# Designed miniproteins, single chains, continued (2), part 5

Each design is a single chain, and the fold is of that chain. pLDDT is the mean over its residues in the fold that is shown.

## One batch from the design tools (miniprotein)

Design m4139
Fold by ESMFold2-Fast:
Structure m4139 (fold): chain A 91 residues (1-91)
Amino acid sequence: GPELVTDRIIGLAQYMIGLGIDEVKDRLQAIIKRAKELRSKEHLVSDDDIARAGQYVDLAWDYYHQGKFLQAVDYLEQAVDLLEAGIKASE
């Protein structure tokens, strides 16, 4: 099946923690926790919101490659927030 957006969020966040980016470590750990909690419910999110959350993860990778770690974390948080809102809207 297609790669889950939650798995993509967790992957980048774990990668950034592994590189020792200490200034955002607590925020990245919170993102991983939230994304893991949403993983089983990602199928409830609309295709449009999944596509938009995926675009936020792509932007997070772009900012990460530029060394803009605060912006990368901001976009990962926006992706998680969008998925959480999409799940709540489906309930």
Scores: mean pLDDT 87

Design m4140
Fold by ESMFold2-Fast:
Structure m4140 (fold): chain A 123 residues (1-123)
Amino acid sequence: SREAEKEALKGVLNEALDIDLDKKLPPEIVEQLINSLLDLIEAINNGDKEKAEEALNKFLDLLKASPGLKTQLRQILQLMLDAKTKIDIATLRPLDFKSIFQPVSTITGDNLIEMIQKRILSL
């Protein structure tokens, strides 16, 4: 389910950043962060450029509510780019992550990577 995907993504971020997001950020900010990042990952894996741009803009809109998140947002975007090539499928349940980790079919990965890199640099 989407809720299971959200919890698994939160777990990955907590481990990779060595942080407890639920302790460091308000619940509303955590919810926006996880939803926008999950939507971004799904859009990238589905090759949906328009949804990827929408999700990335919603993710970056967190800076309007929490300007202090700039460094953490950069780290999360970089982690997401890394995860695209280094996903340990053995630690993921295929049913829970099938939509997130599908191959890109309609957009070249390079174009999506370039878009994300430009946004990281603009942070």
Scores: mean pLDDT 63

Design m4141
Fold by ESMFold2-Fast:
Order: sequence, then C-alpha cells, then structure tokens
Structure m4141 (fold): chain A 81 residues (1-81)
Amino acid sequence: SSDAELLRRIAELAREAGETGDEITEGVTMVALASLRVASSRVDTPEAARLAEALDRALDALAAGDFERAAEIAEEAAEWV
C-alpha cells in the first residue's frame, strides 16, 4: 500500500540521518513521522490508534538519537498498515 511505502521511505531517511549526521535529513524524518502521527490521530479506528502509538515510539527513538530503532519501528508498522 502507499502507506506502507511511505513508512519504508521514512525508515530509509532515519537510517540515512543516523549514518550521515545530516541535520536536514533528520529534520525531514522528524516532520514525516510527526505528519503521519497527526494524520493517524484523525482516524477513529483501532488500526490508526496502533499506528499512532508506533509513530510516538519512533519519534521518541529519533529524539534520543536512536535512528536505527526509529527505522525498525517504521518498517514494522509498514508490515501491518
């Protein structure tokens, strides 16, 4: 699905930010995760709630500098969206 493709792209960006230390790539990754988290909170379904929780965890990992963990969470979410 397009949502799964977006999540896989976010995972790529998270890994790239971790590998390069590029602040713009980190910022783009953060904005993409935050935007998807806001979008999922507008949908009143259990699946959207589960996605929002996963995105909160990915944002927490990104804020902690754990780019690989943020990527893993996004990839895992891509399997069930």
Scores: mean pLDDT 83

Design m4142
Fold by ESMFold2-Fast:
Structure m4142 (fold): chain A 68 residues (1-68)
Amino acid sequence: SRMEAAQRAAGETLRALVEARGEEIARQGIKHTSAETLVKALRGAAKASSPETAEALEELARIVEALA
């Protein structure tokens, strides 16, 4: 379906961004909140997301934890 294709494309795009710029994105996020709060927000968003988007958000949360 159109929605399924869009969700998969969004997840694949987020994964590519996290692989290429995950540490930079994580550092920018931490500047506006704590690492703990950002990890909680990312994991919360992952639970409401498609599997592909959830994987990308969980990987970003892991990078945030590694920087703390």
Scores: mean pLDDT 84

Design m4143
Fold by ESMFold2-Fast:
Structure m4143 (fold): chain A 88 residues (1-88)
Amino acid sequence: MRFVELVVETWKKLLNREPLTPEEQKIVEKLEEEAAKGLDSLEEILEAVAQTLFKLPPEEARRAAEEAVRRLEEFMKEEREKLLEQKR
């Protein structure tokens, strides 16, 4: 899904301190906006962003959010393992 790819790429760029495109900046802005509403779950935040920014129906937004979280968790696990292997 385009939404999932964009979210994952944006997160990778944020961790690497790379400049974001205008489209990726809109994702970050919308994530912050939805998180500010008191949503503590990353899945709920991503579902809300998929519905509001990408205009996805609720069922598709939920599926996209679940896939995005899974891919982000996998990426974060790989990065954590690399940091633990390289000391500290």
Scores: mean pLDDT 75

Design m4144
Fold by ESMFold2-Fast:
Structure m4144 (fold): chain A 86 residues (1-86)
Amino acid sequence: MLEERQAKARALHDEHNLSSGEEAFKEFLMTVEGLEEEKAEEAIKLLKEALKLADSDPELAVEKVLEAARIMKVPQEVLEAIRADA
């Protein structure tokens, strides 16, 4: 189950496939963190928007990361750490 999905994600990573990285992270959020598929997809969408904005608007990129982290139900102390590191 979880171990099999993680092994699949690692195999795809070894092939240097960026699209496989997104799918592996979605599987991680669903199977390890226990998020519903819709919430996992929403968090990934926000992270993709943040990555796109990282060079042009890093402040907005951080806000997108924080929104994704809230969907993932991370503690406030972790949200503050993300903001401080950015």
Scores: mean pLDDT 65

Design m4145
Fold by ESMFold2-Fast:
Structure m4145 (fold): chain A 75 residues (1-75)
Amino acid sequence: LEEKLRELVDEARAAYRAGDTEKLQSYLKEVEELAKKYPDNPYVWDALAAVYRLAGDTEKANEYEKKALEIRKKQ
């Protein structure tokens, strides 16, 4: 899972640099689906926060970063 999340974030970052908003949104959706499937894994929320930040949604990025921290604090 962690390897897949890293690859998705790297691809999202490449799409952002290319100005490919459609590709960026597709990677965002893929990470969202992984977050639904693995909600207790803090790595998935870190990845989701990173992609939302690239998409310009700083509010959601901050919320998901906070969620990842809360999960780690309880482990």
Scores: mean pLDDT 80

Design m4146
Fold by ESMFold2-Fast:
Parts: structure tokens; C-alpha cells; sequence
Structure m4146 (fold): chain A 108 residues (1-108)
């Protein structure tokens, strides 16, 4: 399931970039440069929009619910939450320069 969603995410992202006037070569280069975490996040977003329940979506929902009750978290769950938060920050930081580059190409 995730591998299928990843391939579809790459295809949808390519379609989106082409619609904004970015060449196929540049779109493919951008997709190839994206960290796997960013592609996975996009694939999970597509799954959510389709109502597909994956283990990763279920875990993300569970983590979000636990964040609302942080004071009641056990040490293991808190460590998992901290790791997820660190991974999310790393993914955002890695994607930011590429997003700005694409924005500069689109918003002339």
C-alpha cells in the first residue's frame, strides 16, 4: 500500500509542477531530490483524502491524540512523540529550500 501511494504521490506532484509551467525535467529532478519523509508525508495526505486507513495514519492519529493529553503520557510514548517531532522538523527543514526554489519559478 505505501509503495503504491508513494508512486502515486510522485505522479501527482509531477502533474502539479507541470500545471505550474515547470518542465518535466525540472519536475523529475525536484521529486528525486525530495527526502523520503517528505514523499511519505504527501502519500499519507493522499491516503487521508481518500479515506484509506494505513498503519502510519493510525499511528499519526494516535500521536496527535496523545499530544492533547501530554501530561498523562508514559515515558515510552513521550519518547516516541519526541522522536516523531524531531523527524517532522527535519523533514520540514529539508523541504523548505526546495519549496522556495519552486515558488520562485512559479511566482515570477
Amino acid sequence: MMEELLEEAKEKLRELLLKYGISQEKADAFIAALPELVLRAFALTLAVQRGIETPEIREAREIAEQMENRDKLDAETRARLDAFEAAARAAVAAAEPLVEEIRALVEK
Scores: mean pLDDT 64

Design m4147
Fold by ESMFold2-Fast:
Structure m4147 (fold): chain A 95 residues (1-95)
Amino acid sequence: GLEPASPEVRAEILRVLDKGEEQAKKLKDPEARKFVLEAIDFLRRAVEAGASPETVILAAATYRVVAENKGYKEAAKLLSELIDELARIAERHGL
């Protein structure tokens, strides 16, 4: 649903974003790295502001499409893996 995540779900999402940030820091393309780090910062702020898991997943998917269109292949792959982990959290919690 579009309801805010519980504190437990929010904590799990933030842990996934933290892992994504560490992976993003290892990207060799400086522009792709900056793009993913800015995307993760936006997603983290959305979660902290009470955005639903569905809204966070949709936002991440939007960033992935933009990364694909810019030719940031490794960034798009990282965002796809992030989306998959977020979807597993949502499924695990019946969201």
Scores: mean pLDDT 88

Design m4148
Fold by ESMFold2-Fast:
Structure m4148 (fold): chain A 76 residues (1-76)
Amino acid sequence: MEELIEEAGERVKEAWEKGPIEAAKALGRAAQDVGELTGKHLETGLLASQTMDEARGKSAEEVGELAKRKLAEVLE
């Protein structure tokens, strides 16, 4: 679980350098993977959209950390 969240954060960080749409796609995919493994119903599009709004003006590193926190929060 923690390893999957770490990998998701790195993917979102890399995608953010290409733009917010690519970062949103990467986060949506990670949330889908997490939902399938945990059996939780995640609103993947909503999660990605909300996270990208909060990510505005942040560095790629900060966006990767934000994505990890958002995924961890949804799992609680």
Scores: mean pLDDT 76

Design m4149
Fold by ESMFold2-Fast:
Structure m4149 (fold): chain A 86 residues (1-86)
Amino acid sequence: SEEELEAIREQMEAMFREMDSDGDGVITREEALAWLERHRDLPADPEKREAGLDAFLKTFDKDGDGVITYEEFEEVFLEAYEKITS
């Protein structure tokens, strides 16, 4: 619904701003790692931690430039929303 889509957008914006610690409008690998560590979403095993970070970045970094733009971030979340509502 429109209400669900709006809620998802608000969540995306909040999450993006939280990860974008310097406010430059992109998320770097370093910022993504810091956010994931802060939220305890990374395993303690170093190899699994690196693999998890790589998978996270690969999901959003569609052009392979090593940064995530808000547009890429939003596209991934909207695609996920469409898939679960279809």
Scores: mean pLDDT 72

Design m4150
Fold by ESMFold2-Fast:
Structure m4150 (fold): chain A 75 residues (1-75)
Amino acid sequence: SLYEEQSPEKQEELKELILQLLREGKSIEDIFEEVKKKFPNLGYSSVEEFSKDLPVILSQLVAEGKLTQEERDQL
């Protein structure tokens, strides 16, 4: 996945941005637009491609105690 190909530092930046936007109640489409603005060279061509990496990102956030399973299930 494009996310897993990123450096650990870039993965942390992406997780922090995604977590912030989720807590602000942003949709997946809105999160994708903000990711594109902050990381224009990341290489995601569509929201569908980005959405394929979301389960990995969200699982890591839950494992790290930064997101609850209930919050994840509401997405």
Scores: mean pLDDT 81

Design m4151
Fold by ESMFold2-Fast:
Structure m4151 (fold): chain A 107 residues (1-107)
Amino acid sequence: SEIEETIRNWLFGLSSEEELVEALEKLGFSRERAEAIARFLAGELPEHPRGPLLMQAFRDGKIPVEDLVPIVLAIVKRALETDDLSKLPAIEEEVVNEYLATGKIEL
């Protein structure tokens, strides 16, 4: 899918943050929310900085490369269900910890 390809390219430095924002808008986020989520995933929100959880778990060998895109997509989908962007760090923590405990990703 376009969103999965955009997330993959963004994770590996092959696409811009602007391309991620455009893909998030196509999922139903407003521009302002899409920009905030993209900045969170990039670690650029000073009030709600991205935790090192996902990338730290990947560097620690706890998450295989093929599961990175599904995990980011699960975070994005859960973010669509909230009007409170301050919950983004808690959503990342929940998704990563669920994956580490079960080996499963719920979208």
Scores: mean pLDDT 74

Design m4152
Fold by ESMFold2-Fast:
Structure m4152 (fold): chain A 81 residues (1-81)
Amino acid sequence: SASELENAILAVREFLSHLPDVHLDDATIRRVAEKFLELRADPAYVPSAEAVELASRTVPPGQTPSRDLLLIAEAVLEVSE
């Protein structure tokens, strides 16, 4: 839905606020949000090791990133290629 996409865009913006070295324009952020929702729809999807490393940068040291953060990280990596 449109509201689900809007919430996903806000979640992607919050994720990127912890990554000052990563700069994405608004159109790319929207594509990341759409990809995140696609990945989230598959409960069997296994995030990559690269997504785990990226998501770990957005949480305090020693904390495990949530599945949603891992999937946002994967979407960033997929869309930014």
Scores: mean pLDDT 87

Design m4153
Fold by ESMFold2-Fast:
Structure m4153 (fold): chain A 100 residues (1-100)
Amino acid sequence: SMEEAKLQQIIALLEQTLAWLQQNHPDATTVIALVNEALDLYKEALKALQEGNKKKAIIYLTAAHLHIAGALVEAKIRGDEEVARLLEETLRQISDILRS
């Protein structure tokens, strides 16, 4: 479905974001953990959607978004401007995919 394709795009985007963080900012352990947890939650959302459970998918999607927002807050508290900009761009791209 179109919704499944969108979640697959978000998962691929987060896998790229996570890989970049691990390579360039391996000390940002809390940010990396939150992004990794968000990735797992988006994968659970996709599974729920494939099982026809749209309500469960929305719950996982909401939780995943909050984890990325939390990672952004953490990056800003740490003063990691490069990480904060990446996470802001990631959130914008996720929003764009979901609204498409």
Scores: mean pLDDT 90

Design m4154
Fold by ESMFold2-Fast:
Structure m4154 (fold): chain A 90 residues (1-90)
Amino acid sequence: SDIEDLELAIKGLEELKKEVEKLENDEEARKLAIEGLKEMLKQVKNPIARGGLETLLASLEDNNMTKEQIIKGLEELIKKLKEIKEELLK
């Protein structure tokens, strides 16, 4: 189900955000976020969720993002996927 797959992506991103928030070092946060997004891409099938995950992953790989920037990126993607899920439920 597209809704179940979006929920899987949202839950994965929320858990990844919690783990990133525990880290003190920007480089460790970036590495954890990259690995978490790669792992989610193995499980998530929904093309919209995959597109969001791939875009954030590319941003993390191309830029030396701070922990704060990574958390904001995760929050923005979570918000977007929740909005898409709500539209599909209408």
Scores: mean pLDDT 87

Design m4155
Fold by ESMFold2-Fast:
Structure m4155 (fold): chain A 71 residues (1-71)
Amino acid sequence: SLEEELEELIANAPSEEHRSLALLALFLVRSHPDDAAVQEEIAEAVEALKREDLEAAREHLGRAYQIMQSK
């Protein structure tokens, strides 16, 4: 699950920035479990974090926030 992947990313984060982004993503996944568009953007952020692509992770988390704000 996305939650399990994020918990692993938090536990094994190579930097505080990775850890902070993973914590934010975990909060959003738990807060919006029924929002498929938010879940999709967070899944993309998880894949970016696995690649250590912090810029892509920030962009996908930003899109998740925009989806939440538009409701």
Scores: mean pLDDT 83

Design m4156
Fold by ESMFold2-Fast:
Order: C-alpha cells, then sequence, then structure tokens
Structure m4156 (fold): chain A 70 residues (1-70)
C-alpha cells in the first residue's frame, strides 16, 4: 500500500539525513524536510539513547506527513 511505501521512504530519508557527514548539508536537508529542530536535538542527545530515539521518531513522522502531502 502507499502508506507502507511512504513509511519506508520516510525512514530511509531520516536514516540518510542522520548519516550525512557534512553538518552544513545535513542542516540544509533537515530544514527543507521541516525536521531541523528534531535533527538538532538528536545531535545534542547523542549520549541519551531514549531522548535520541524519541527525536528520531518525530523526524520520521514529520517526513512521512510531508511525503503524504507531497
Amino acid sequence: SRSVQLGAEASQIAADLLNEPDEKKAKEKAKKLGVLEEWEKVQKNRDDALAKQSEINKMVNKIYEKLEKE
């Protein structure tokens, strides 16, 4: 279904963003996706696994909503 495909795509986009080694490029991508705040919180909470996972989940949800609206 489209929702399953969009969910997989949103997760992949979030993973690609979190694995981007260039901080400036990562920030620009996060801003375009509307997840800059959540991305910055992931960076700040690198040593807190639960806080980091919470922000990653918010990133995936926001990316999903953006893809659904296209």
Scores: mean pLDDT 83

Design m4157
Fold by ESMFold2-Fast:
Structure m4157 (fold): chain A 99 residues (1-99)
Amino acid sequence: LQELEDEVAEELARAWAEGPEALLKKLEELAKKLKTSSDEERLAILRGIERFGAELLRTATDEELARLEEWLNTYAIEYIKEMDEEAKKLAPLVAEKAE
């Protein structure tokens, strides 16, 4: 599952380097994959997305982040919403396993 997390983070980073259209396609693929994945796979995918997001916040300019946010809200809001909902469903399970 660590391999899946690493793969997702790397694929998103490569897609971002190619441009917002490539990022949108990758986010769409991941949103679809979440619906058919096990809880462990969903968690790995979401962690990969979180790692990518953290790296963007660390390396991207405020202007780049603002453009990305506007673009994602226009074209990818449905995928973002699905990912957020899946993350919330897994939060209690992660807390239980951490105990």
Scores: mean pLDDT 70

Design m4158
Fold by ESMFold2-Fast:
Structure m4158 (fold): chain A 103 residues (1-103)
Amino acid sequence: MIEEKKKIIEEKVPKAIDGDQKAAEEVEKAMEELLKLGVSYEEIGDLFVEIAEKHPEHRKELLTGAVVAYLLAGKVDKAKEILKKFKDEEGLKALEENLEKLK
């Protein structure tokens, strides 16, 4: 039951980020059902981090979702850790872009 809803989120979140409205509705429903089953916002945040590792092209959006979930769970330190990793990734991307421009 819980695992089935986590699987729906894992499968449909990338499609929802790409603009699939039906996938977005399925993700929202699955999240609401997980919360009703007693799954915490912290566990939802952990799930979004796990999906981000499998879908690096959607990493930014998924990590943003994880930060929001951790804040709703009162897990401020976990949210800060994700934000720090995101800022470091943006910094590395800027450095790579500058190196590419120099050749």
Scores: mean pLDDT 75

Design m4159
Fold by ESMFold2-Fast:
Structure m4159 (fold): chain A 61 residues (1-61)
Amino acid sequence: MDARIAALRAEIDALVARMSALSREHRSAAGELPADVQAEIARLGAEIGRLRDEIAALEAE
């Protein structure tokens, strides 16, 4: 169980790093992000939420 929780936490860290990289890479001088990049960041955020819920369920077990 601990190894699975550690793996899920590592996956969350990787997704957070990806969101940060996308924001930095595609940010315009006006601070705007393209719609496709905003959609991808929202998708990654939803995936992080799902992984956090899975960790909470495993910790309750």
Scores: mean pLDDT 80

Design m4160
Fold by ESMFold2-Fast:
Structure m4160 (fold): chain A 79 residues (1-79)
Amino acid sequence: SAIEKAIEAVQRALDALRAGDREAFVTAVNEMAKALKEAGLPELADEFRRRALQAIADGNYDEAIRVLEETLEKLKELL
């Protein structure tokens, strides 16, 4: 259930990026990190949160998408 919450948060972050909603993106990335910490994966939570937020801070939309897609694939492996 915690992994499923993290996956849903990643999907919300991708939707926020497509909508150009920075506030919703930051909220979703933080929800993803919280869910990953609840799943016992704090290092993964901190890494992907940092990378996603840095990409947006740098204005690198393509990198933000890549980080979220990488996160989603990693979460699918954990099932």
Scores: mean pLDDT 86

Design m4161
Fold by ESMFold2-Fast:
Structure m4161 (fold): chain A 68 residues (1-68)
Amino acid sequence: SPLEERIQTLDGLLDLLRKTLPQDKADEIEGLADKVKEALRAGDEKKVAEYTKQLIEKIGSAELGWLS
């Protein structure tokens, strides 16, 4: 399903981030990703957009230029 595919893609990205970022930053990003997954399962597109924005901002601030 599209929902399952979106969750799988997010989990794959998190696995890469755990290998690249310090543990504290990886934990913060994982927490935001969990909120995105919860919003996706609830069908709350407003919360999906809100938490996705926070997730992207956190990733961007954690490492300069590696996520385009």
Scores: mean pLDDT 75

Design m4162
Fold by ESMFold2-Fast:
Structure m4162 (fold): chain A 92 residues (1-92)
Amino acid sequence: MTPEDERLFEEIVKEAIEAKKPEAERAAKELAGDEEKQREEMRRLLIEVVEEVLAKAKEAGLHPELLALLEAALEVAKGTPVAEADARVAEA
C-alpha cells in the first residue's frame, strides 16, 4: 500500500466513526446499566461503520488487499468465525 492509500483510508475511517459518534453516545446513555443491550447496539453501530468504510474505500479504488481486510472485518462483526474471515483475506 502507498502512503497516499493509507492516508485516504485513515480519513475514510475517521469520517465514518465521527458520523456514528452521536448515535453511539446516545446508545451508551440510554442503555446505561444494560450491558447486553449496550454491547448489541455497539456491535450494530460497528457493522454500519465498517460497511460505510468498505463502500467509500471501493469508490476511492483503494488496494484490493485492504478491501479484503474490510470485508473480513465486516463478516467477523456479523458473527462469522475469524478463520473463515482470514481465508477471504488470504485470497486477496
Scores: mean pLDDT 72

Design m4163
Fold by ESMFold2-Fast:
Structure m4163 (fold): chain A 68 residues (1-68)
Amino acid sequence: SEIDDLIEEISEIAAQIHRVGSPEQQAEAGKIMKELVEQMQTSSDEERLKLAKRAKKKLEEILRKSLE
């Protein structure tokens, strides 16, 4: 499903940040992941999809900066 694919992509991006990111970038990514999990617990399936898409975009930005 689209949500399952997004969660897989988010997990991969977070894992990459943990490997190549600074301590500050790892902490920021961890905060994004925690907020995503907390929000998804109280959200509808449609809202979960939107939350996952936003989290992915934020994590991609952190990863991009960590690779420079």
Scores: mean pLDDT 84

Design m4164
Fold by ESMFold2-Fast:
Structure m4164 (fold): chain A 75 residues (1-75)
Amino acid sequence: MEEEELRQRLREALKEVGANDESIDKMIENLTPEQLRALLRDVEYSRRIEELKAAGVPDEEIQKLREEYLKEMKK
């Protein structure tokens, strides 16, 4: 994925959580491409969990997915 596409996707995701454009730009300017990917992954994961809750997936299954995600992040 191109770096500019990562930045654009991250801007959109952060706007959804209520961050303003100026704060987003300052945050993104100081991040490496690896940090941009990690942050985007975290935001996308949080969004997915909210979607699963809205769809009525049991908390036990959501917790199992969280544990799998955390194991992946530690490696």
Scores: mean pLDDT 71

Design m4165
Fold by ESMFold2-Fast:
Structure m4165 (fold): chain A 82 residues (1-82)
Amino acid sequence: MDDSLIAFLQSLGFSEEQARKLLAFAREKKIPLESLVRALLLLSTSTVTVSELARYAKLSQPTASKLAALLHELGLNRVLPD
């Protein structure tokens, strides 16, 4: 399962190391994998605000904010402050 998700994340431009960090974050914060995939697909084509990310990916605002912070640390600056 993880190998398929890592391959998917690499197709979006993440390294294997970055993909593993994203999956670890999702497990720690109990983010449904469907929600994580939806968020990352949106960010592969669009720059969005934290509120837009939360709405589209069906995440809570605090979870979307924490995901945005992690993505910024990984070099993906596609989530803007509201």
Scores: mean pLDDT 78

Design m4166
Fold by ESMFold2-Fast:
Structure m4166 (fold): chain A 94 residues (1-94)
Amino acid sequence: MNDLDSEEVALLLYLQLKSGAGTIESLFKYLDKDKDGYISYAEFKEVVTELDIPVKGSTIDRLFKKLDLDGDGKISYAEFKYFLETGKSRETLE
């Protein structure tokens, strides 16, 4: 686990810490403000702002694009879970 930028890693850790989420599911539910099963760019940016995370908009944009696997401008639970599991599993060989 050394391919993510330090700011991207910090943003993900800060999201987990500040949300109080102990699981990927809980974190997704925290980010999904309208409970439609997707995280929009607007919702993601609002949560980062709400949690007072001191990152640049470019960092938010880059991380969102990495999470948005199909490029449709929204993140499904499946995409979010896949990314977080893949990024967290240091024992998985690439």
Scores: mean pLDDT 70

Design m4167
Fold by ESMFold2-Fast:
Structure m4167 (fold): chain A 67 residues (1-67)
Amino acid sequence: DELLKLLSSDDPEVVLEAAEKLGKLEKTDELIEGLKKLLQSDDVRVRNGALYALYLLDKELYKELLK
């Protein structure tokens, strides 16, 4: 999914747009795995974008990741 790559962009506007589009997609295991990997980024903006997309896709998983 090209949108997962855009979450790793150094442009915060691109990251936000990608996160919103990802949140509207069908939830798949591959998409969730990609977002979880981005949560390990050293860039706080990438992590925030991935968290926002996960929140939109799966609120229960999002809560688990915050524990």
Scores: mean pLDDT 74

Design m4168
Fold by ESMFold2-Fast:
Structure m4168 (fold): chain A 72 residues (1-72)
Amino acid sequence: SPEALAEAEKALEEDIKWFESLKTPLAEETVKLIRELARLLRENGGVLTPEVQEKLREAQELAAKVVAEVQA
């Protein structure tokens, strides 16, 4: 739905700010990937194409790695 898409986009922006606040090399790489994801979502009108879904998985994997390093 349009509401769910808007909420997801806002969550991505909040995630970007959090990762940027960490100021680590891996967090910077994660921010770049999230920004590319946001751009792809916008270019596709918010449709979760297979390409977007693949990038989402990559972003999730990188983000989890950053969180694990911060918690270590």
Scores: mean pLDDT 77

Design m4169
Fold by ESMFold2-Fast:
Structure m4169 (fold): chain A 77 residues (1-77)
Amino acid sequence: MAPFDEEEFERELEEALELLKDDEVGSRLVEAHARLLREQAEKGVLKDERAALLREAQRAYAEGDLELAQAYLDRLE
């Protein structure tokens, strides 16, 4: 695979956010996931707790529990 390209990553992030511009929680999930991927690329390590919180936020969002999804996203800040 190609090496991590920050410009390409930011472009893909912007395209995803444009598709989700009317979905506030979906946009926050994409931004949180992108932040973790960027940190993993830069540091070569992902903190398990942050990854677990993101998975729980994604699950809550998929189940339609937007309030719970936002609560997990707030814990990632």
Scores: mean pLDDT 72

Design m4170
Fold by ESMFold2-Fast:
Structure m4170 (fold): chain A 61 residues (1-61)
Amino acid sequence: SDAETIARAAARAENGARAAADLGRPDQYKKAQEMADKAKAATTAEEAEAALRGSSDAVGG
């Protein structure tokens, strides 16, 4: 359950970072990728979801 939530959050964060790279936004990509890496390193679902939100916020502007 938690492992699946972490994996899903990490995948979504990586997809957001890739989208920022495709749009030519290197600063947003860098920040989003850092948050995606935090999601992958998360030990709880809460940490992974917080990292995903940070990634989304980085590319959502």
Scores: mean pLDDT 79

Design m4171
Fold by ESMFold2-Fast:
Structure m4171 (fold): chain A 75 residues (1-75)
Amino acid sequence: SVEAYVAGLVEALKSDDPETVLAALEALLPLAESAPERVRAALEKHGGIEVLRRLTSSDDPAVAALAARLLEILG
């Protein structure tokens, strides 16, 4: 299910490895573009919105930019 997949991606977003975080953000992007309401609901349920907000302040500019992009798409 989309919810189970998003829940797994939220756990990946909490990784200390920037490459793992970047990969999870890249996986979330097409899902958010295709089904924004469903992805937003799954992220809210699993604490992903708060994680995305924190990632906008990441030292990795690619991570920060993708997190901000996702929040913009999700509203």
Scores: mean pLDDT 88

Design m4172
Fold by ESMFold2-Fast:
Structure m4172 (fold): chain A 88 residues (1-88)
Amino acid sequence: SKELRAQVEKLSAEIDALKKEIEKETNLLVLIGHTIRAIGLKIDAQRLKKQAEKLGDKETAEIAEKAIKKADENIELSLKKIKELPSE
């Protein structure tokens, strides 16, 4: 549906914005917060994909699948940055 597509596109934009924040960030606690947020956005994208599939909306399901993949990339990026931080 048009409403579901709008929700997925909004979620995709939030995922893209979070990637830019993760790329700039060097603070451990903030990176942990970004990791948790990325996991939440992935769960939301998975829920929207299942809703699109139940409605037979293949186009919206494909956009949601791309959003899931981008959220996974954000999780991996934030965890990589946490691992690469200097030990005190």
Scores: mean pLDDT 87

